# Designed miniproteins, single chains: the designs that were tried, part 112

Each design is a single chain, and the fold is of that chain. pLDDT is the mean over its residues in the fold that is shown.

## One batch from the design tools (miniprotein)

Design m3913
Fold by ESMFold2-Fast:
Structure m3913 (fold): chain A 90 residues (1-90)
Amino acid sequence: GPEVETKEDLKKLVKAVLLRLGVPEEKAEELAEEIAEKVEKMSKEELKELLEKLAEKSEAEKRLFEEMLKAGAPLSELKRQAAVLLAKEV
């Protein structure tokens, strides 16, 4: 939603992604907590570096990241994208 992402919001998002990828609920809960805590503590610059590194794996993801930066995406949106991409790396 348009709300500022909290650790709880990031955890719920990551858990949903992990469950869709077939991760068992207990493990999805554990990993979602770890990813949400890590992403919530990251600075804007750390989030940009992480997203740039993850986007290098796909030209489409790289273009999306560049468009997000050009559009002036808020910190909450950068955290959301980082959390989703980290969940997909599990």
Scores: mean pLDDT 77

Design m3914
Fold by ESMFold2-Fast:
Order: structure tokens, then sequence, then C-alpha cells
Structure m3914 (fold): chain A 75 residues (1-75)
């Protein structure tokens, strides 16, 4: 039980980190829409980099949660 609970906490932490990075990425994309063409391109590139990091963290969180739920179901 304790180990599964800890796995769920770690998965939640990864999800939370991914959501934070996604929010930062979304802000950069919105700011790019309000900027000149050169600044827009730079902000879009930064946004894409943060989105890739967010996707990786969200995937890690999903896999951890799925594993923890599988183990919990098997008792």
Amino acid sequence: MEKIKEMKKQAEFQFKQGEKLKEQSDKLFKQSELSDEKTSQKLEQQGQNLKKQADAKQLAGKNGKDLAEKLEELE
C-alpha cells in the first residue's frame, strides 16, 4: 500500500510539473500572437521547447499512475 501511494504521489508531481510547463508554453504562444514577426518566431520556438518538456513530464506521470493503478487492482 505505502509503495503504491508513493508512486501515485510521484506521478502526480510529474503531471503537475508538466502542467506548469504547458501553462508557460501557452503564455509564450499567446505573447507571440501579440508580437512582431521576429519576436513571435523566438517566442514560438521557446514555447515549442517547453511544450516538449511538458509532454515528456505528462507522459511520465500517466505511465506512473497507470502502473500504480494496475498494482492496486492486483492488490
Scores: mean pLDDT 81

Design m3915
Fold by ESMFold2-Fast:
Structure m3915 (fold): chain A 89 residues (1-89)
Amino acid sequence: MIELDLSSPEALARSVQKALEYLSKNPELFDKAAEEVLKYAREHYSPEVANEVGYAIRAAKENPKVDFSGLSEEALRALAEALQRVLEK
């Protein structure tokens, strides 16, 4: 089972990448997770963070191994929190 590590920005980036790589093996689950992640970011974070999250999701859909270390800490946290909620269901 994929566990998200929220202890540092580097751990967040690695956990998000692994979760998205796992979801990329099933396009139907990825699309559902993407919708829930974007909804979470829009409800709990700023429009700028939500846009950054949207960019990351699109990049991961095209290349699941894309590097997320360039994202802001807020965007990584939004992705990690939303993905954890999706994976716990």
Scores: mean pLDDT 74

Design m3916
Fold by ESMFold2-Fast:
Structure m3916 (fold): chain A 66 residues (1-66)
Amino acid sequence: SDGEEGKKLGEEAKKAGEAGDAEKATRLSNQAGNYATRALAQGDDEGGAEAAKAAKEGSDAAKKAE
């Protein structure tokens, strides 16, 4: 589902940021946010919320990697 894919991408973004790859973390966190928005638009409130949270954590990790 879009929610599951977004959560996966957000978690990958966090790992990339923690490894110091700010560019990859930023790209993946943006993709995760897009999937979160799609999930919410489809009525997947739980999957969309989880994906949005993962996207935010990935974005935060990207900022720390810079």
Scores: mean pLDDT 83

Design m3917
Fold by ESMFold2-Fast:
Structure m3917 (fold): chain A 65 residues (1-65)
Amino acid sequence: SNLEKEIENIRKSAKDPELAEEIVRGLKAMIIGLDRAIRGEKPVTEKLSDEEVEKLAKEAIERFK
């Protein structure tokens, strides 16, 4: 399944859109962290922009089965 589209669908179908946005944001950050840990890469220590988070989350999702 295309996980990124499923995340967007959850966001759009939620009764509370603001709460859904916060949950999706947290999920993207967790996905990035897990992807880096699985690959043995250094943890992100710098604050990421929203564009960087989106890019990295998309790349991480592509690697997950």
Scores: mean pLDDT 72

Design m3918
Fold by ESMFold2-Fast:
Structure m3918 (fold): chain A 69 residues (1-69)
Amino acid sequence: SVVELAETILEILKKAKGPLSAEELKERLEERVGRPVDDEDFEKALVLLIAKGEISAEEVDGVTYFYVP
C-alpha cells in the first residue's frame, strides 16, 4: 500500500547520513521492499509524508533532495 511505502521511505531517510535524491531514495526503497515500485505510488507516498510534515524537500543545483527535518 502507499501507506506502507511511506513508512519504508521514512525509515530509509531517518537512517540516511544526509538528504537523498528522488532517484537514490526510489532505488533504496525498491531494494528494501524487494520489488519495483510504480512511479505513481512512490509520488503518492512522498506527497503523504510531506503533507504530514514528516519529510521535507530541498533543491540543490537543480536536483531535489528529501530529508527528515
Scores: mean pLDDT 86

Design m3919
Fold by ESMFold2-Fast:
Structure m3919 (fold): chain A 88 residues (1-88)
Amino acid sequence: SELAQLEAEAEALIARLQAGDAASVPAALAVWRELMRLEGRDTPGREYLVRRLLEAMAARRTLDAEEVEKLLREAARLSGLPESRVRS
């Protein structure tokens, strides 16, 4: 499925970034934004990939501290506070 392919692409990008491939940051940002879009829609549950991919990108020093903080705030809005979730 396209979702499984997106998850596999995110994991591959995390591995490349952790290996020191800073050239992967633009591709990682595109995948990160798609994961963020899906979390805001019908297919939530991948905030772990959102966080891991952002952390891997930040480690490459190609993003300014301000940009990293902005992306972290965007990810935090999706995840919410764990204790603020209620089963309906």
Scores: mean pLDDT 71

Design m3920
Fold by ESMFold2-Fast:
Structure m3920 (fold): chain A 100 residues (1-100)
Amino acid sequence: MLSPEEQAILAALARLVELIRRYLAGEISLEEFREGVEAVLRELAAQTPADRRAQVLAGVGEFARGVARSEGERAGKPELVERLVEAIEEVTREQLAAVR
C-alpha cells in the first residue's frame, strides 16, 4: 500500500496529465488550464509536510513539463507545447514562492 504522501503525489500527477490532455484537445482554455494546475499544486502542498513541500512541488512541476512536451509532440501540436510549459513553469514558480 502507498503512503498518504505517495497517494497524494500520484493523484496530483494524474490530474495534471488530464489537464494537459484536455487543453491539447481544445476542451479547456489556457486560463482554465493555469487555474487547474494552481489548484492541483495548492492541494498537494496542503497534503505535504512543510519541510518537503518545495521538493515535492518542484518535482511534480518538472514531471508535468515533461508530460506536456511528450503529449504535445504526440498530438502534433508543438506550438501549444511552449504555452503549456510556460504556464506550468509560471504556476510552479508562484507556488514555490508561496512555500519558500
Scores: mean pLDDT 85

Design m3921
Fold by ESMFold2-Fast:
Structure m3921 (fold): chain A 93 residues (1-93)
Amino acid sequence: VSREQMVASLVGAGLSREDAERLTALHNEGRYEELAETLVEEIKRRKLSPGAISRITGLSASYIKSLKSYEELKEAIIEHLKKFPELVPVPFL
Protein backbone atom coordinates (compact mmCIF):
# COMPACT_ATOMS: atom_id res chain seq x y z
CA VAL A 1 0.00 0.00 0.00
CA SER A 2 1.44 3.39 -0.93
CA ARG A 3 2.00 5.95 1.83
CA GLU A 4 0.17 8.61 -0.19
CA GLN A 5 -2.93 6.41 -0.72
CA MET A 6 -3.18 5.68 3.01
CA VAL A 7 -2.73 9.37 3.95
CA ALA A 8 -5.43 10.35 1.40
CA SER A 9 -7.83 7.70 2.81
CA LEU A 10 -7.32 8.89 6.42
CA VAL A 11 -7.77 12.56 5.43
CA GLY A 12 -10.95 11.51 3.59
CA ALA A 13 -12.12 9.82 6.82
CA GLY A 14 -11.75 13.16 8.68
CA LEU A 15 -8.17 13.21 10.05
CA SER A 16 -5.80 16.14 9.63
CA ARG A 17 -2.96 15.58 7.15
CA GLU A 18 -0.41 15.75 10.03
CA ASP A 19 -2.28 13.06 12.04
CA ALA A 20 -2.80 10.96 8.89
CA GLU A 21 0.95 11.04 8.08
CA ARG A 22 1.90 10.13 11.68
CA LEU A 23 -0.54 7.19 11.82
CA THR A 24 0.57 6.03 8.33
CA ALA A 25 4.21 5.96 9.51
CA LEU A 26 3.28 3.81 12.55
CA HIS A 27 1.24 1.48 10.30
CA ASN A 28 4.03 1.09 7.71
CA GLU A 29 6.44 0.14 10.53
CA GLY A 30 3.97 -2.52 11.80
CA ARG A 31 3.70 -0.70 15.15
CA TYR A 32 0.02 -1.58 15.58
CA GLU A 33 0.00 -1.40 19.40
CA GLU A 34 1.42 2.18 19.35
CA LEU A 35 -0.94 3.09 16.50
CA ALA A 36 -3.95 1.78 18.48
CA GLU A 37 -2.79 3.57 21.68
CA THR A 38 -2.39 6.84 19.73
CA LEU A 39 -5.88 6.49 18.22
CA VAL A 40 -7.49 5.67 21.60
CA GLU A 41 -5.80 8.68 23.29
CA GLU A 42 -7.07 10.95 20.47
CA ILE A 43 -10.58 9.42 20.83
CA LYS A 44 -10.49 10.09 24.61
CA ARG A 45 -9.12 13.63 24.19
CA ARG A 46 -11.71 14.65 21.58
CA LYS A 47 -14.54 12.52 23.08
CA LEU A 48 -15.31 11.19 19.60
CA SER A 49 -18.70 9.65 18.77
CA PRO A 50 -18.98 5.99 17.64
CA GLY A 51 -19.59 7.29 14.08
CA ALA A 52 -16.36 9.34 14.12
CA ILE A 53 -14.42 6.36 15.57
CA SER A 54 -15.92 4.18 12.80
CA ARG A 55 -14.65 6.57 10.08
CA ILE A 56 -11.12 6.63 11.56
CA THR A 57 -10.70 2.93 12.44
CA GLY A 58 -12.87 1.11 9.86
CA LEU A 59 -14.77 -0.66 12.68
CA SER A 60 -18.59 -0.56 12.47
CA ALA A 61 -20.33 1.99 14.73
CA SER A 62 -22.58 -0.76 16.16
CA TYR A 63 -19.52 -2.87 17.08
CA ILE A 64 -17.84 0.15 18.73
CA LYS A 65 -21.03 0.74 20.80
CA SER A 66 -20.86 -2.91 21.99
CA LEU A 67 -17.38 -2.38 23.51
CA LYS A 68 -17.32 -1.76 27.29
CA SER A 69 -14.02 0.10 27.73
CA TYR A 70 -11.22 1.96 25.94
CA GLU A 71 -9.00 -1.08 26.60
CA GLU A 72 -11.43 -3.27 24.61
CA LEU A 73 -11.47 -0.61 21.85
CA LYS A 74 -7.63 -0.63 21.74
CA GLU A 75 -7.56 -4.45 21.42
CA ALA A 76 -10.26 -4.33 18.69
CA ILE A 77 -8.20 -1.77 16.71
CA ILE A 78 -5.01 -3.88 17.05
CA GLU A 79 -6.83 -7.01 15.81
CA HIS A 80 -8.43 -5.07 12.91
CA LEU A 81 -5.05 -3.62 11.81
CA LYS A 82 -3.44 -7.09 11.85
CA LYS A 83 -6.23 -8.50 9.62
CA PHE A 84 -6.72 -5.39 7.41
CA PRO A 85 -3.27 -3.74 7.17
CA GLU A 86 -4.46 -0.93 4.85
CA LEU A 87 -6.23 1.08 7.61
CA VAL A 88 -9.05 1.87 5.19
CA PRO A 89 -12.64 2.29 6.46
CA VAL A 90 -14.22 -1.10 5.67
CA PRO A 91 -17.61 -2.29 7.03
CA PHE A 92 -16.96 -4.99 9.64
CA LEU A 93 -20.46 -6.53 9.32
Scores: mean pLDDT 69

Design m3922
Fold by ESMFold2-Fast:
Structure m3922 (fold): chain A 104 residues (1-104)
Amino acid sequence: SVREEARREVARVVAELDKLGEEGGSVDDYIAAADRAIAVVERLIEAGDYETAAEGARRAARAMAKALTKSGSKLSPKDISKIVGQTIRLIGLAVQAELLARQA
């Protein structure tokens, strides 16, 4: 189903974010993966898949918050600002999707 495929796509990008945050990788790769997570969640909201969007955004935000807690002190101020901004955007998208789901 479309919902199952979208859920797998979000799960894949969340797993990528978690792996990059735990095992390392370039900051640019992490930022790119976070941007893909935001884009997938935004597409799910546009498609009306609010429950999948909310869950995906929550999982991505959690992975990013965990990475910031573990390794954020080693990042440049510019990279901290970018990743914090991406994390806040995902939290906002999760809240937006949850509210839209309740209205549907």
Scores: mean pLDDT 83

Design m3923
Fold by ESMFold2-Fast:
Structure m3923 (fold): chain A 77 residues (1-77)
Amino acid sequence: VEELIKKAVEYARQGNIDKAVEYIIKVQETKGDVAGTEALGLATQVLSDQGRGDLALELARKYVKASEALNKEKEEK
């Protein structure tokens, strides 16, 4: 889990938002919704600290979409 969070943050630092979202979703699948939102918080904080608030917003929006899709699968099962 720690390695997945580290990867998510690193991809966010590189501006690779799609890969950052992918790893945050892997955290959510492995440790649940709370861990996923914590990983999102760390990634968006790094982007905010770098003055890249636009990328932080994009990351959050893409994560919400992916997280809703994952939760929809749980409801349908």
Scores: mean pLDDT 78

Design m3924
Fold by ESMFold2-Fast:
Structure m3924 (fold): chain A 79 residues (1-79)
Amino acid sequence: SPEMELTKLMFRMLAAFVEAELAFRNPNTSREERLRAIDEAIREAEELQQFIKDNNAPQSLQDLVRQQLERLRELRREA
């Protein structure tokens, strides 16, 4: 169902986002490792963003994913 697919994509994105934030904030993580984690999170966020647009998800969810994607792109520039 679209609801189950949305839930799955949301959890995948959230897990990847957490890994990216942890890698970015860990001083023992190399720049290469930070970039890999951030790029993975960006890919998951972009897949979720496309799904929610294609399925007319609520604007609040679209705004949330956009904000998270903006944060990930900021982290990538600072990595």
Scores: mean pLDDT 86

Design m3925
Fold by ESMFold2-Fast:
Structure m3925 (fold): chain A 80 residues (1-80)
Amino acid sequence: SAVELSAAQREEVEELEARLRANPDLDDAEEEELLRRALRIAGYDDRQIELGLAMWRAAKEKDEERGRAYQAEYRALVAA
C-alpha cells in the first residue's frame, strides 16, 4: 500500500507537481530532480525511485520495450 502522506507532505508534493506543470520546457536533469524529490516525499524507497525514474527516461526516449521491462520489475518489487 502507498504510504499515507501528512498534510505538509501532500502540500509539498502538490507544489512540486505545480512546478512541473508550469515549466513544460524544463531540461531533463531539472525534471528528474523534481520527480525524484516528489517520489521521496511520497515515501518511495531509493530502489523504487530509481525504477520509476528509469521508466520515465524510457518513456522520454520512446523505448517502450525498456519501459515495459522496468514496469514489470517495479510491479514485482511493490508486490513483494
Scores: mean pLDDT 68

Design m3926
Fold by ESMFold2-Fast:
Structure m3926 (fold): chain A 98 residues (1-98)
Amino acid sequence: SEAEEYAEKAKEAGEKAKEEAKKTLEYLKKGGKSPEYAKKALEEGEKALEAMKKATEYSNKAFEAGPSDKVAAEGSIEGGAGAALAGAAYALAKKAYS
């Protein structure tokens, strides 16, 4: 169904958002006080922001296609969780670069 297709895309986008968030946080851990690592963290953070937007879009589409569908709800939740982590990682990277 359309709800299941968007749930799968939301889950995949959420997983990608989590991966980009992890990379951003890794650079922040390695040296947020180093200009080189702060720049790399921001570059990965910008990728995390893009992944967050896609995860949010597919999570919303999954919910809209099947608001009472458990598979759509689970995909939307997983996508939203990935988006939240990616957004937080971007915010931290931007603050560290400032």
Scores: mean pLDDT 82

Design m3927
Fold by ESMFold2-Fast:
Structure m3927 (fold): chain A 74 residues (1-74)
Amino acid sequence: SLAEKLAEMEAIIAEVEALAADPALSEEQRAAARTLLGKMRELKAQAEADPSTTDTMLLAAKSGFQALRDAIAA
């Protein structure tokens, strides 16, 4: 459902917010998380405005989150 997909996006946003505030990460890593957070909020707003885009926006959010996690792990 739309509600379940938006809840999944909110869960990812919450994880990125935690990374943006994580004192164990470098300032560069936290800045990358803050940049992604802004983009993810825009993706969620687009999905809410046009539900037909929800799967595309959720996939983009998941891909961005995975890229951030990979960059932090490197």
Scores: mean pLDDT 88

Design m3928
Fold by ESMFold2-Fast:
Structure m3928 (fold): chain A 93 residues (1-93)
Amino acid sequence: GPAPSPAPDEVKLEAVENGEVKKFEYRRTAAGVDMELEAKNDALLKGKAIVDGQEFDVEAKVTGDGRVRARNGRVEYEGPIEVEFTKAPPLAP
């Protein structure tokens, strides 16, 4: 049967400093999360995550340019992009 996912139900992020988010998509699934982020370097991203109806602040630092995809428990990087979550929900950062 499907295991309960510890991941947020919804995540929204937007660029706050000098960077651009070209694409951000988040979807919670029974197997975990599907996520895609495409951003320009030196971006500080801020937003909200929802876990079981509760809002949490989310912050991420992006360095480099490229794309990060998470799917089926695997994270893949395209280009020299690095993403660091500096503030995340307690259940699944």
Scores: mean pLDDT 68

Design m3929
Fold by ESMFold2-Fast:
Structure m3929 (fold): chain A 91 residues (1-91)
Amino acid sequence: MKEETKELEVGETATISVTNTVDAPKNVALLRVNDQPPVAIKEVKKGETATFSFTLTKKEDVTLEAWLVSYDEDGRVVEERLAKKLHVKAK
């Protein structure tokens, strides 16, 4: 898992990107903010990169997590992994 820190002022935007390396019947990339349920979901094929954007709306530190989830033909989760974590520090 890759972990980074970025400083943002209110109104600035950070991007977080994750590349899917798994070849499964269905793969999704999802974005979580501060350990909340996913706020964005994108389907990703093997070798595709999902990019999520986050704009800081309050002068508070925020943690962004990009997860990759792979499903089999029956819709069962076969792999779930935290691919990237971004710590946003409010300036």
Scores: mean pLDDT 83

Design m3930
Fold by ESMFold2-Fast:
Parts: C-alpha cells; structure tokens; sequence
Structure m3930 (fold): chain A 84 residues (1-84)
C-alpha cells in the first residue's frame, strides 16, 4: 500500500479524536458526552461517503471504524484524567 494512502487512512482513523480535542478547546462548556457524539457523527458521515464510493472493502472500513473508536475512547480517558 502506498505511503500516501496509509497517511490518508491514518488521518481518517484520527478524525473523531481530533474533532473531540478541537471541541474540548473551543467549547469548554459543552458536555463531554455531546462532544463525543458530534465527533462520532462526523466520522460516521465520512465512512458512509466512502462506502457509497465503493473504494474500500467493507472489511477495511470495519477495521478503520474499530481503530477510530479505540483512539476516541483513549482520548476521552485523557480528557477525564486532565480534569481530575
């Protein structure tokens, strides 16, 4: 797989965690659960677009989704720990 394609997939995997971090900085009064929901909705919309384009196999999309969710959960834990 080309390095440029791997970087694009990595950016996609990081997308919900990145959105969550940006929302945590820009909207400090927004509940964490709402920020997580917004991040997930943005990611789901992007995955739906890629599925419609039929560029990636479903198995690859599932792997991207699993890895993105793992990274998002790790980011939620980091934010919670910083607030303690």
Amino acid sequence: MDPSVLEELQRLIELPARILRELDEKEPEMPLEEKVRIAREAFDARIAQLKAQRVLPQSVLDQIRDEAERLLKETVEEIKKRRE
Scores: mean pLDDT 81

Design m3931
Fold by ESMFold2-Fast:
Parts: structure tokens; sequence; C-alpha cells
Structure m3931 (fold): chain A 64 residues (1-64)
């Protein structure tokens, strides 16, 4: 199951495995790949997939 989340702050990727975010970007979160510190997310703006800090995510909802 995937969750819809919104970036609450700008975040610049620090490694090739991370995703660059802008405040207000919408993301699909893979709930099977969520930890306390990071989540695997797909940007709805760019279609790119990468790791994002969970502190950059402000709200979530289920997506089918």
Amino acid sequence: MKLLATAVKDYTAKSPDELTLKKGDQLLIDTAKVSRETALATSLKTGETGLVPTSALGSSGPVE
C-alpha cells in the first residue's frame, strides 16, 4: 500500500539514492520501505523515486 504525503520543507539530495524535494511537493510513500528516519518515495511532480527524510514529510493518506 502507498501513502500520499506532502513535503513540508525544501530538501536537497545528499547522495544518489536520495530525492530532492521542494516544499509543497506531493509524494507517494512505499509503506514497505519506511523507517523512523527515512522513507522510499516517488515524486508525483517528476516521477523519480528515492529516499527522503521522514522529517520532511508533513501529512499522509492512503492511495490505491
Scores: mean pLDDT 73

Design m3932
Fold by ESMFold2-Fast:
Structure m3932 (fold): chain A 98 residues (1-98)
Amino acid sequence: EEEAKILAERLRRTADYLEELAKSLPPHVAELVRQLAEEYRAAGDAVEKGDYDTAIEHLKRAQELAEEARKAGYPDAESVLRDIENALKRVEELKKKA
């Protein structure tokens, strides 16, 4: 499905962005954002493989990490949380079509 490919590429691009951003953050926040990037990348890989249940698990872990990053002072955490919520809805729709 073309939609799955687009979502997978978007999730991996977000992972790349977060990895780069982490270089400029305080060490405690940087560690959380790096873990968040790993979960986005794993979710993108799972979407590309059609493993939507695994993608949902990784996005839920990303949500937990984003909440921790918000508490640690990550200024963009609310935007990331909204992005994860939207990604979860898209993966659920792809799963229904499969």
Scores: mean pLDDT 87

Design m3933
Fold by ESMFold2-Fast:
Structure m3933 (fold): chain A 55 residues (1-55)
Amino acid sequence: STVERVIDAELERLGISREELLSIKTTAEAEELAKKYGVSVSSLKAMKKALESLL
């Protein structure tokens, strides 16, 4: 799907693996990953939700 391709491209650009993104269980974990990769928590949560909708 187009959404999956967009998410895959964004993850590649950021250097985040699908497994790392999907491993987020808490807001604290999302905050740590956001800090590590220089992205917003809201962007990570949005990408995770979209990817989960495709699985």
Scores: mean pLDDT 80

Design m3934
Fold by ESMFold2-Fast:
Structure m3934 (fold): chain A 74 residues (1-74)
Amino acid sequence: MISKEEIDRGVADIVLAMADWAERKGDYETALELYRKAAELYGSPEVYQKMADAAEKLGRTEEAERWRKKAEEL
């Protein structure tokens, strides 16, 4: 049997892989949107840290600091 939480985690892992590829290509806007979707499905400190890094690359410093703080709280 598969729980909703297990399905969400699996989907989040796939979305994270897509976001990592976008970030490596320098597409920080797409990476940030994909990391955000992954966090909505299954939030983790690693996801919020990656969102912060992508936001920083886009010059969104306040947003980046909020997500770094969120990662620290998890």
Scores: mean pLDDT 79

Design m3935
Fold by ESMFold2-Fast:
Order: structure tokens, then sequence, then C-alpha cells
Structure m3935 (fold): chain A 113 residues (1-113)
């Protein structure tokens, strides 16, 4: 749907802004190195929380899972902590008043802490 495409674009924009904050050094890097299992659990917590909050279809939920899994793979190649990433994403979501993404980011952070 047009609404779900807009939500996916919003998430892509949040990811981009979170990456900018990490690259600029505005968010400190965590010394915690999560396991692959913890990273997958955090990605699923984020996606499930956002999908529930926004009433997303299963097809859009699967696309969101793929987007976050690709993001996690890219972060690993860059040596960026997933915990630091979700903390940066939480900050951006709070500044933008995106309550659904705030809840999703908090759920992911809870898995990694």
Amino acid sequence: SAREEAILERVRALIGRALQLLISGEVPQSDVVPSEEQIEAAVRAFVDTLAAAEGLSEATRERLLELLRETARNLKRMGISMLSFFRALLRVAEEEGDEASVAAARAAIAVLE
C-alpha cells in the first residue's frame, strides 16, 4: 500500500540519519560486541514492534526484516556496533517525534543490553 511504502521510506531515512550521527561521532561507539544470535533477535524485535505499532502486512514486515538484515551486514563490514546503531536511531526517532520507531528502537536496544 502507499501508506506502507511511506513507512518503509521513513525507516530508510531514519537508518541514513542514524548512520550520519555515527560517522560524525555524535553518538559514542559501544565496546559491546553482540553475537550474531543477539543481532538477529534485536532486528526481529525492532521489526515486530514497528509492524505491530503501524499495522503492517506480513509482506511489508518481511521487506522490513530484509532491510534491517542488510543494514546489520553493512554495519558489520564498517565495524559499527549494532547497539550504537540502534541508540543513534532512537535519538533520531525521538527528535522527529516518531513514536512507533522509538518503541521499535527501544525493543532492539533491550535485546542487545
Scores: mean pLDDT 87

Design m3936
Fold by ESMFold2-Fast:
Structure m3936 (fold): chain A 84 residues (1-84)
Amino acid sequence: SAVEEARERLLEALRKYTRETVGEESEETIRALLLERLGEDEVELATERAIAALALEPEVKKLLAAGKYEEARALLEKAYEEVK
């Protein structure tokens, strides 16, 4: 329950920013990355929060606004690797 609530909050935050700045394609890419990792264990919840914070960072937003979805995805994947 708490994990599902956290997951939805993180996805909502990402959707808000990606939809407002770059549209559906970047939202789909980030969602796919998060969904691949979500719901595995408690450490993943901490990783989700770190990635959500990065998605709100100027650098990630700048990449998404420029339509560089693959670079944004690579940045988020690198964050996952460094946390995990």
Scores: mean pLDDT 54

Design m3937
Fold by ESMFold2-Fast:
Structure m3937 (fold): chain A 75 residues (1-75)
Amino acid sequence: SPEQEKLSLETKRLLLSIAVGSSEYIIERLDKKIKEHKNDASLVKRLNEIKKREEETIESLRKTIRDLDAQIAAT
């Protein structure tokens, strides 16, 4: 039914929204570690590489959420 389809899409959107929040929290923790270890150039480089991957993941997830929002609006 249209109601079941909409509920399925809304559930997927909720799970992706939670995933975005989790990745944003990881970035906040990485920023704190970068500040704490600013004199360790090797560690800072590694933490920034992890942060970049998390930022790319958030961008991908947000694109998927926008696509789901469009599908929900059309249902």
Scores: mean pLDDT 89

Design m3938
Fold by ESMFold2-Fast:
Structure m3938 (fold): chain A 85 residues (1-85)
Amino acid sequence: MEEVERLRAALEAGDDEAALAAAEAAPDREAVERILEEEALRLGMSREEARRGARAAVTAIEIRLTESDPEEALARLRAAAAELA
């Protein structure tokens, strides 16, 4: 998927805005989660931290795309973070 390749390129360039846009546009959330986990491992995070972080990031993207109320989106993010801890 080209959006997954754009995500990798944006992360390599340090372009957070482009990385976020590519991740949000990618329908393959499993591929996005894997790429984010790989990037976290490359940055020196442990496997457990990288996996948790990648899962949290994908969850945050899905909440942002599906929830228009920012207070409810924040509540869902906090609940997801607690569940992934």
Scores: mean pLDDT 73

Design m3939
Fold by ESMFold2-Fast:
Structure m3939 (fold): chain A 55 residues (1-55)
Amino acid sequence: SAEESEAARRGLEAAAKAEGERGKSSVAGTMLHDAGLPSLTGEEAIRRAEELAAA
């Protein structure tokens, strides 16, 4: 939903501000796990989480 996508985007932005790209990657992995998606790391995790946030 739009509301869920907005919340996911805000979470990734907050993580990036607080811990930089390393923090963003960690939060992305958690978001994927919570959504029941495969656990990924680094750039792939961020890309996949951003796709989820955009949906």
Scores: mean pLDDT 66

Design m3940
Fold by ESMFold2-Fast:
Structure m3940 (fold): chain A 66 residues (1-66)
Amino acid sequence: DRVERAIRLVAERRTAWLVSLGVPEARARELALASDAEQARATGLSVATVSRETDRIAEEVVAALE
């Protein structure tokens, strides 16, 4: 349950981030569950940029589930 909850929260926050970049919500939800490479391709960002944001979100989620 803890791992599944963390995965869900990461996906929600990644979705919000993608929406903030101008991605439509439905597509952002799909991309939030996709690889960093797919998100980079869809947004025009580098894989390194997407990976850094994913790591930041994961750290915030872990802190929230403490």
Scores: mean pLDDT 79

Design m3941
Fold by ESMFold2-Fast:
Structure m3941 (fold): chain A 66 residues (1-66)
Amino acid sequence: AVEALRAAGEKAVNDALDAAHQRTRDLVEQGASEEEVWDEAIRGMDEVSALRKQHTAAVEAAEAAA
């Protein structure tokens, strides 16, 4: 079902965002430099952005097939 695919994709995006935030927090707690924390935050945002594009494409394909 398209709705189930949408929910699964949204969960995957949210999980990835939470993981990216947690990695950034872990770096801060470990005393990493501001540059390291910033680089990790940017990398995490790029990963989430790519996952959102993948999810959107999958939902569009499923909607066309439904």
Scores: mean pLDDT 81

Design m3942
Fold by ESMFold2-Fast:
Structure m3942 (fold): chain A 83 residues (1-83)
Amino acid sequence: SERERAEGVLLALRALARVAPPELSGEILAGVDTMEANLPALLAGDEAARAAVEAAAARLEELLAQVPEEARLEGLKEAQAEW
């Protein structure tokens, strides 16, 4: 389901945050927390929740580019399987 797929992606991103440098880990987790908090409203079609998730996703893309390749590959492999 869409919800299960989204929850799988969020779990993979949390795993990535755990292996990311400490300076990036906190911001990655904050982005994931924002997406998770807005997921029920997003799935119900709320436009404000969609905007919040889109903003968090854009920031996560920027942060993920700064994660060491080794850690990024380990975390993102699981996330990509769910997308």
Scores: mean pLDDT 76

Design m3943
Fold by ESMFold2-Fast:
Structure m3943 (fold): chain A 75 residues (1-75)
Amino acid sequence: MEEGLKLYEEGVKAYENGDYERAAELFIKAGDLLKDVNPELAAKAYILASEAYHRMGDTQKAEELAKKALELARK
């Protein structure tokens, strides 16, 4: 739980600094760790990873991550 929250915060810092590749990696790891403990925060992490991939021009990966977030939000 604490590790997932820490990765989420580091992902936010990376995103704010324009390091979208690192932000995406951190947000995906945070989402994976949080999905069974805090699904709402995990969904938010996947959405931010999706936005990072969109900023990098990888629209297919961005859509894949957005779908993961929606699956968590629907449960």
Scores: mean pLDDT 83

Design m3944
Fold by ESMFold2-Fast:
Structure m3944 (fold): chain A 58 residues (1-58)
Amino acid sequence: GNRSQRLLRAMELLPDPSLSIAEIAFAAGFESQSHFIKDFKAAFGESPSESRRRYRAR
C-alpha cells in the first residue's frame, strides 16, 4: 500500500502497549523506525511516541 495506508495501519496498532514503536513501524510496512517517525510526524503533527502517550497520560 501507499504511505497513507501504512500510516493508518500504524494508527490502529499504536494504542497496543505490547508493541514497541519499532514493531509498529515494521508491522505497518515501513522500512525503518526513523522513516515511520518522520512520516507520522509530517502527517499527524506529532511523533508516534507523543500520540501513544495520549493513551497513557495521567
Scores: mean pLDDT 78

Design m3945
Fold by ESMFold2-Fast:
Structure m3945 (fold): chain A 78 residues (1-78)
Amino acid sequence: IEEIKEKIESLDLPEDLKKAIVKGLETAKTLDAETARIVLERMKQDVREHAPEEVREEAIELLEEAEKLILEQISKQK
């Protein structure tokens, strides 16, 4: 997760979007799997609407990787 945050921060994204993603990832880690998926889908939506086209696909791929890691972590906490 920290590695994904670092990669997001290195992308040419608007600063407010970077902050929203980092906070969203921290929040998603504390939620149940269903709610975490909703939070991550909202973040992907924000990326699709506000990210420059050149980095949009990379940012979405990073969020999809983060989703897998967060859901796996939530499953292990049972």
Scores: mean pLDDT 78

Design m3946
Fold by ESMFold2-Fast:
Structure m3946 (fold): chain A 101 residues (1-101)
Amino acid sequence: MLFSEWSDEELEAFAEYLVDLVKEGDLDTAYRRLVLLFRRAKREGVPEERILEFVERILRIAKERGVDVRTVADIFLRAAREVGMSERVLEGIEELRERLE
């Protein structure tokens, strides 16, 4: 699914799904889903700001649900590095981890 086609409700549902995967210890599935999502976002030219907004939403949901924010952020960093996202996206994820941890 395209980021531009996702409503706030759909983004939140996907965020909750990813957080639930991490809570259940299914880190490999969470990682693979994020790699596919980031590859699609990169190919479709999704703005880096939009990607970071999505990451922040997921990390906030993780914190609210009592899931370790650092673990979720580290999966995002691994997926972003695998896809070859910019240093700005990587730094943005690290900053969000520190703010929400």
Scores: mean pLDDT 80

Design m3947
Fold by ESMFold2-Fast:
Structure m3947 (fold): chain A 100 residues (1-100)
Amino acid sequence: SAARERALELLEEHIALIEREMTDERLRRGYVTYYESVRARIETASPREILVLLRATRQLLLREADIYASKGTPEDLAIAALLRRIAADLEEEIAWLEAE
């Protein structure tokens, strides 16, 4: 499925981005582990199920970003910014998948 191939590639890019830019080891491991679990679910998911998974992932990242933004330290604001960038990328893929 083109939808599955694109979603898996996108999640691999997000994992690489998290590993590169998220300097906190505990948070990096947590987000990577979460993303690997989403990837595993997508491997057998239908296009509709992929859409649900991407929407759920986006909503989780936006909620987490709001929590980090509320803490106000430069490090927390950087985490919030990274999570919002990833969520915006997910929004674009969700829009593409909805148009198909």
Scores: mean pLDDT 90

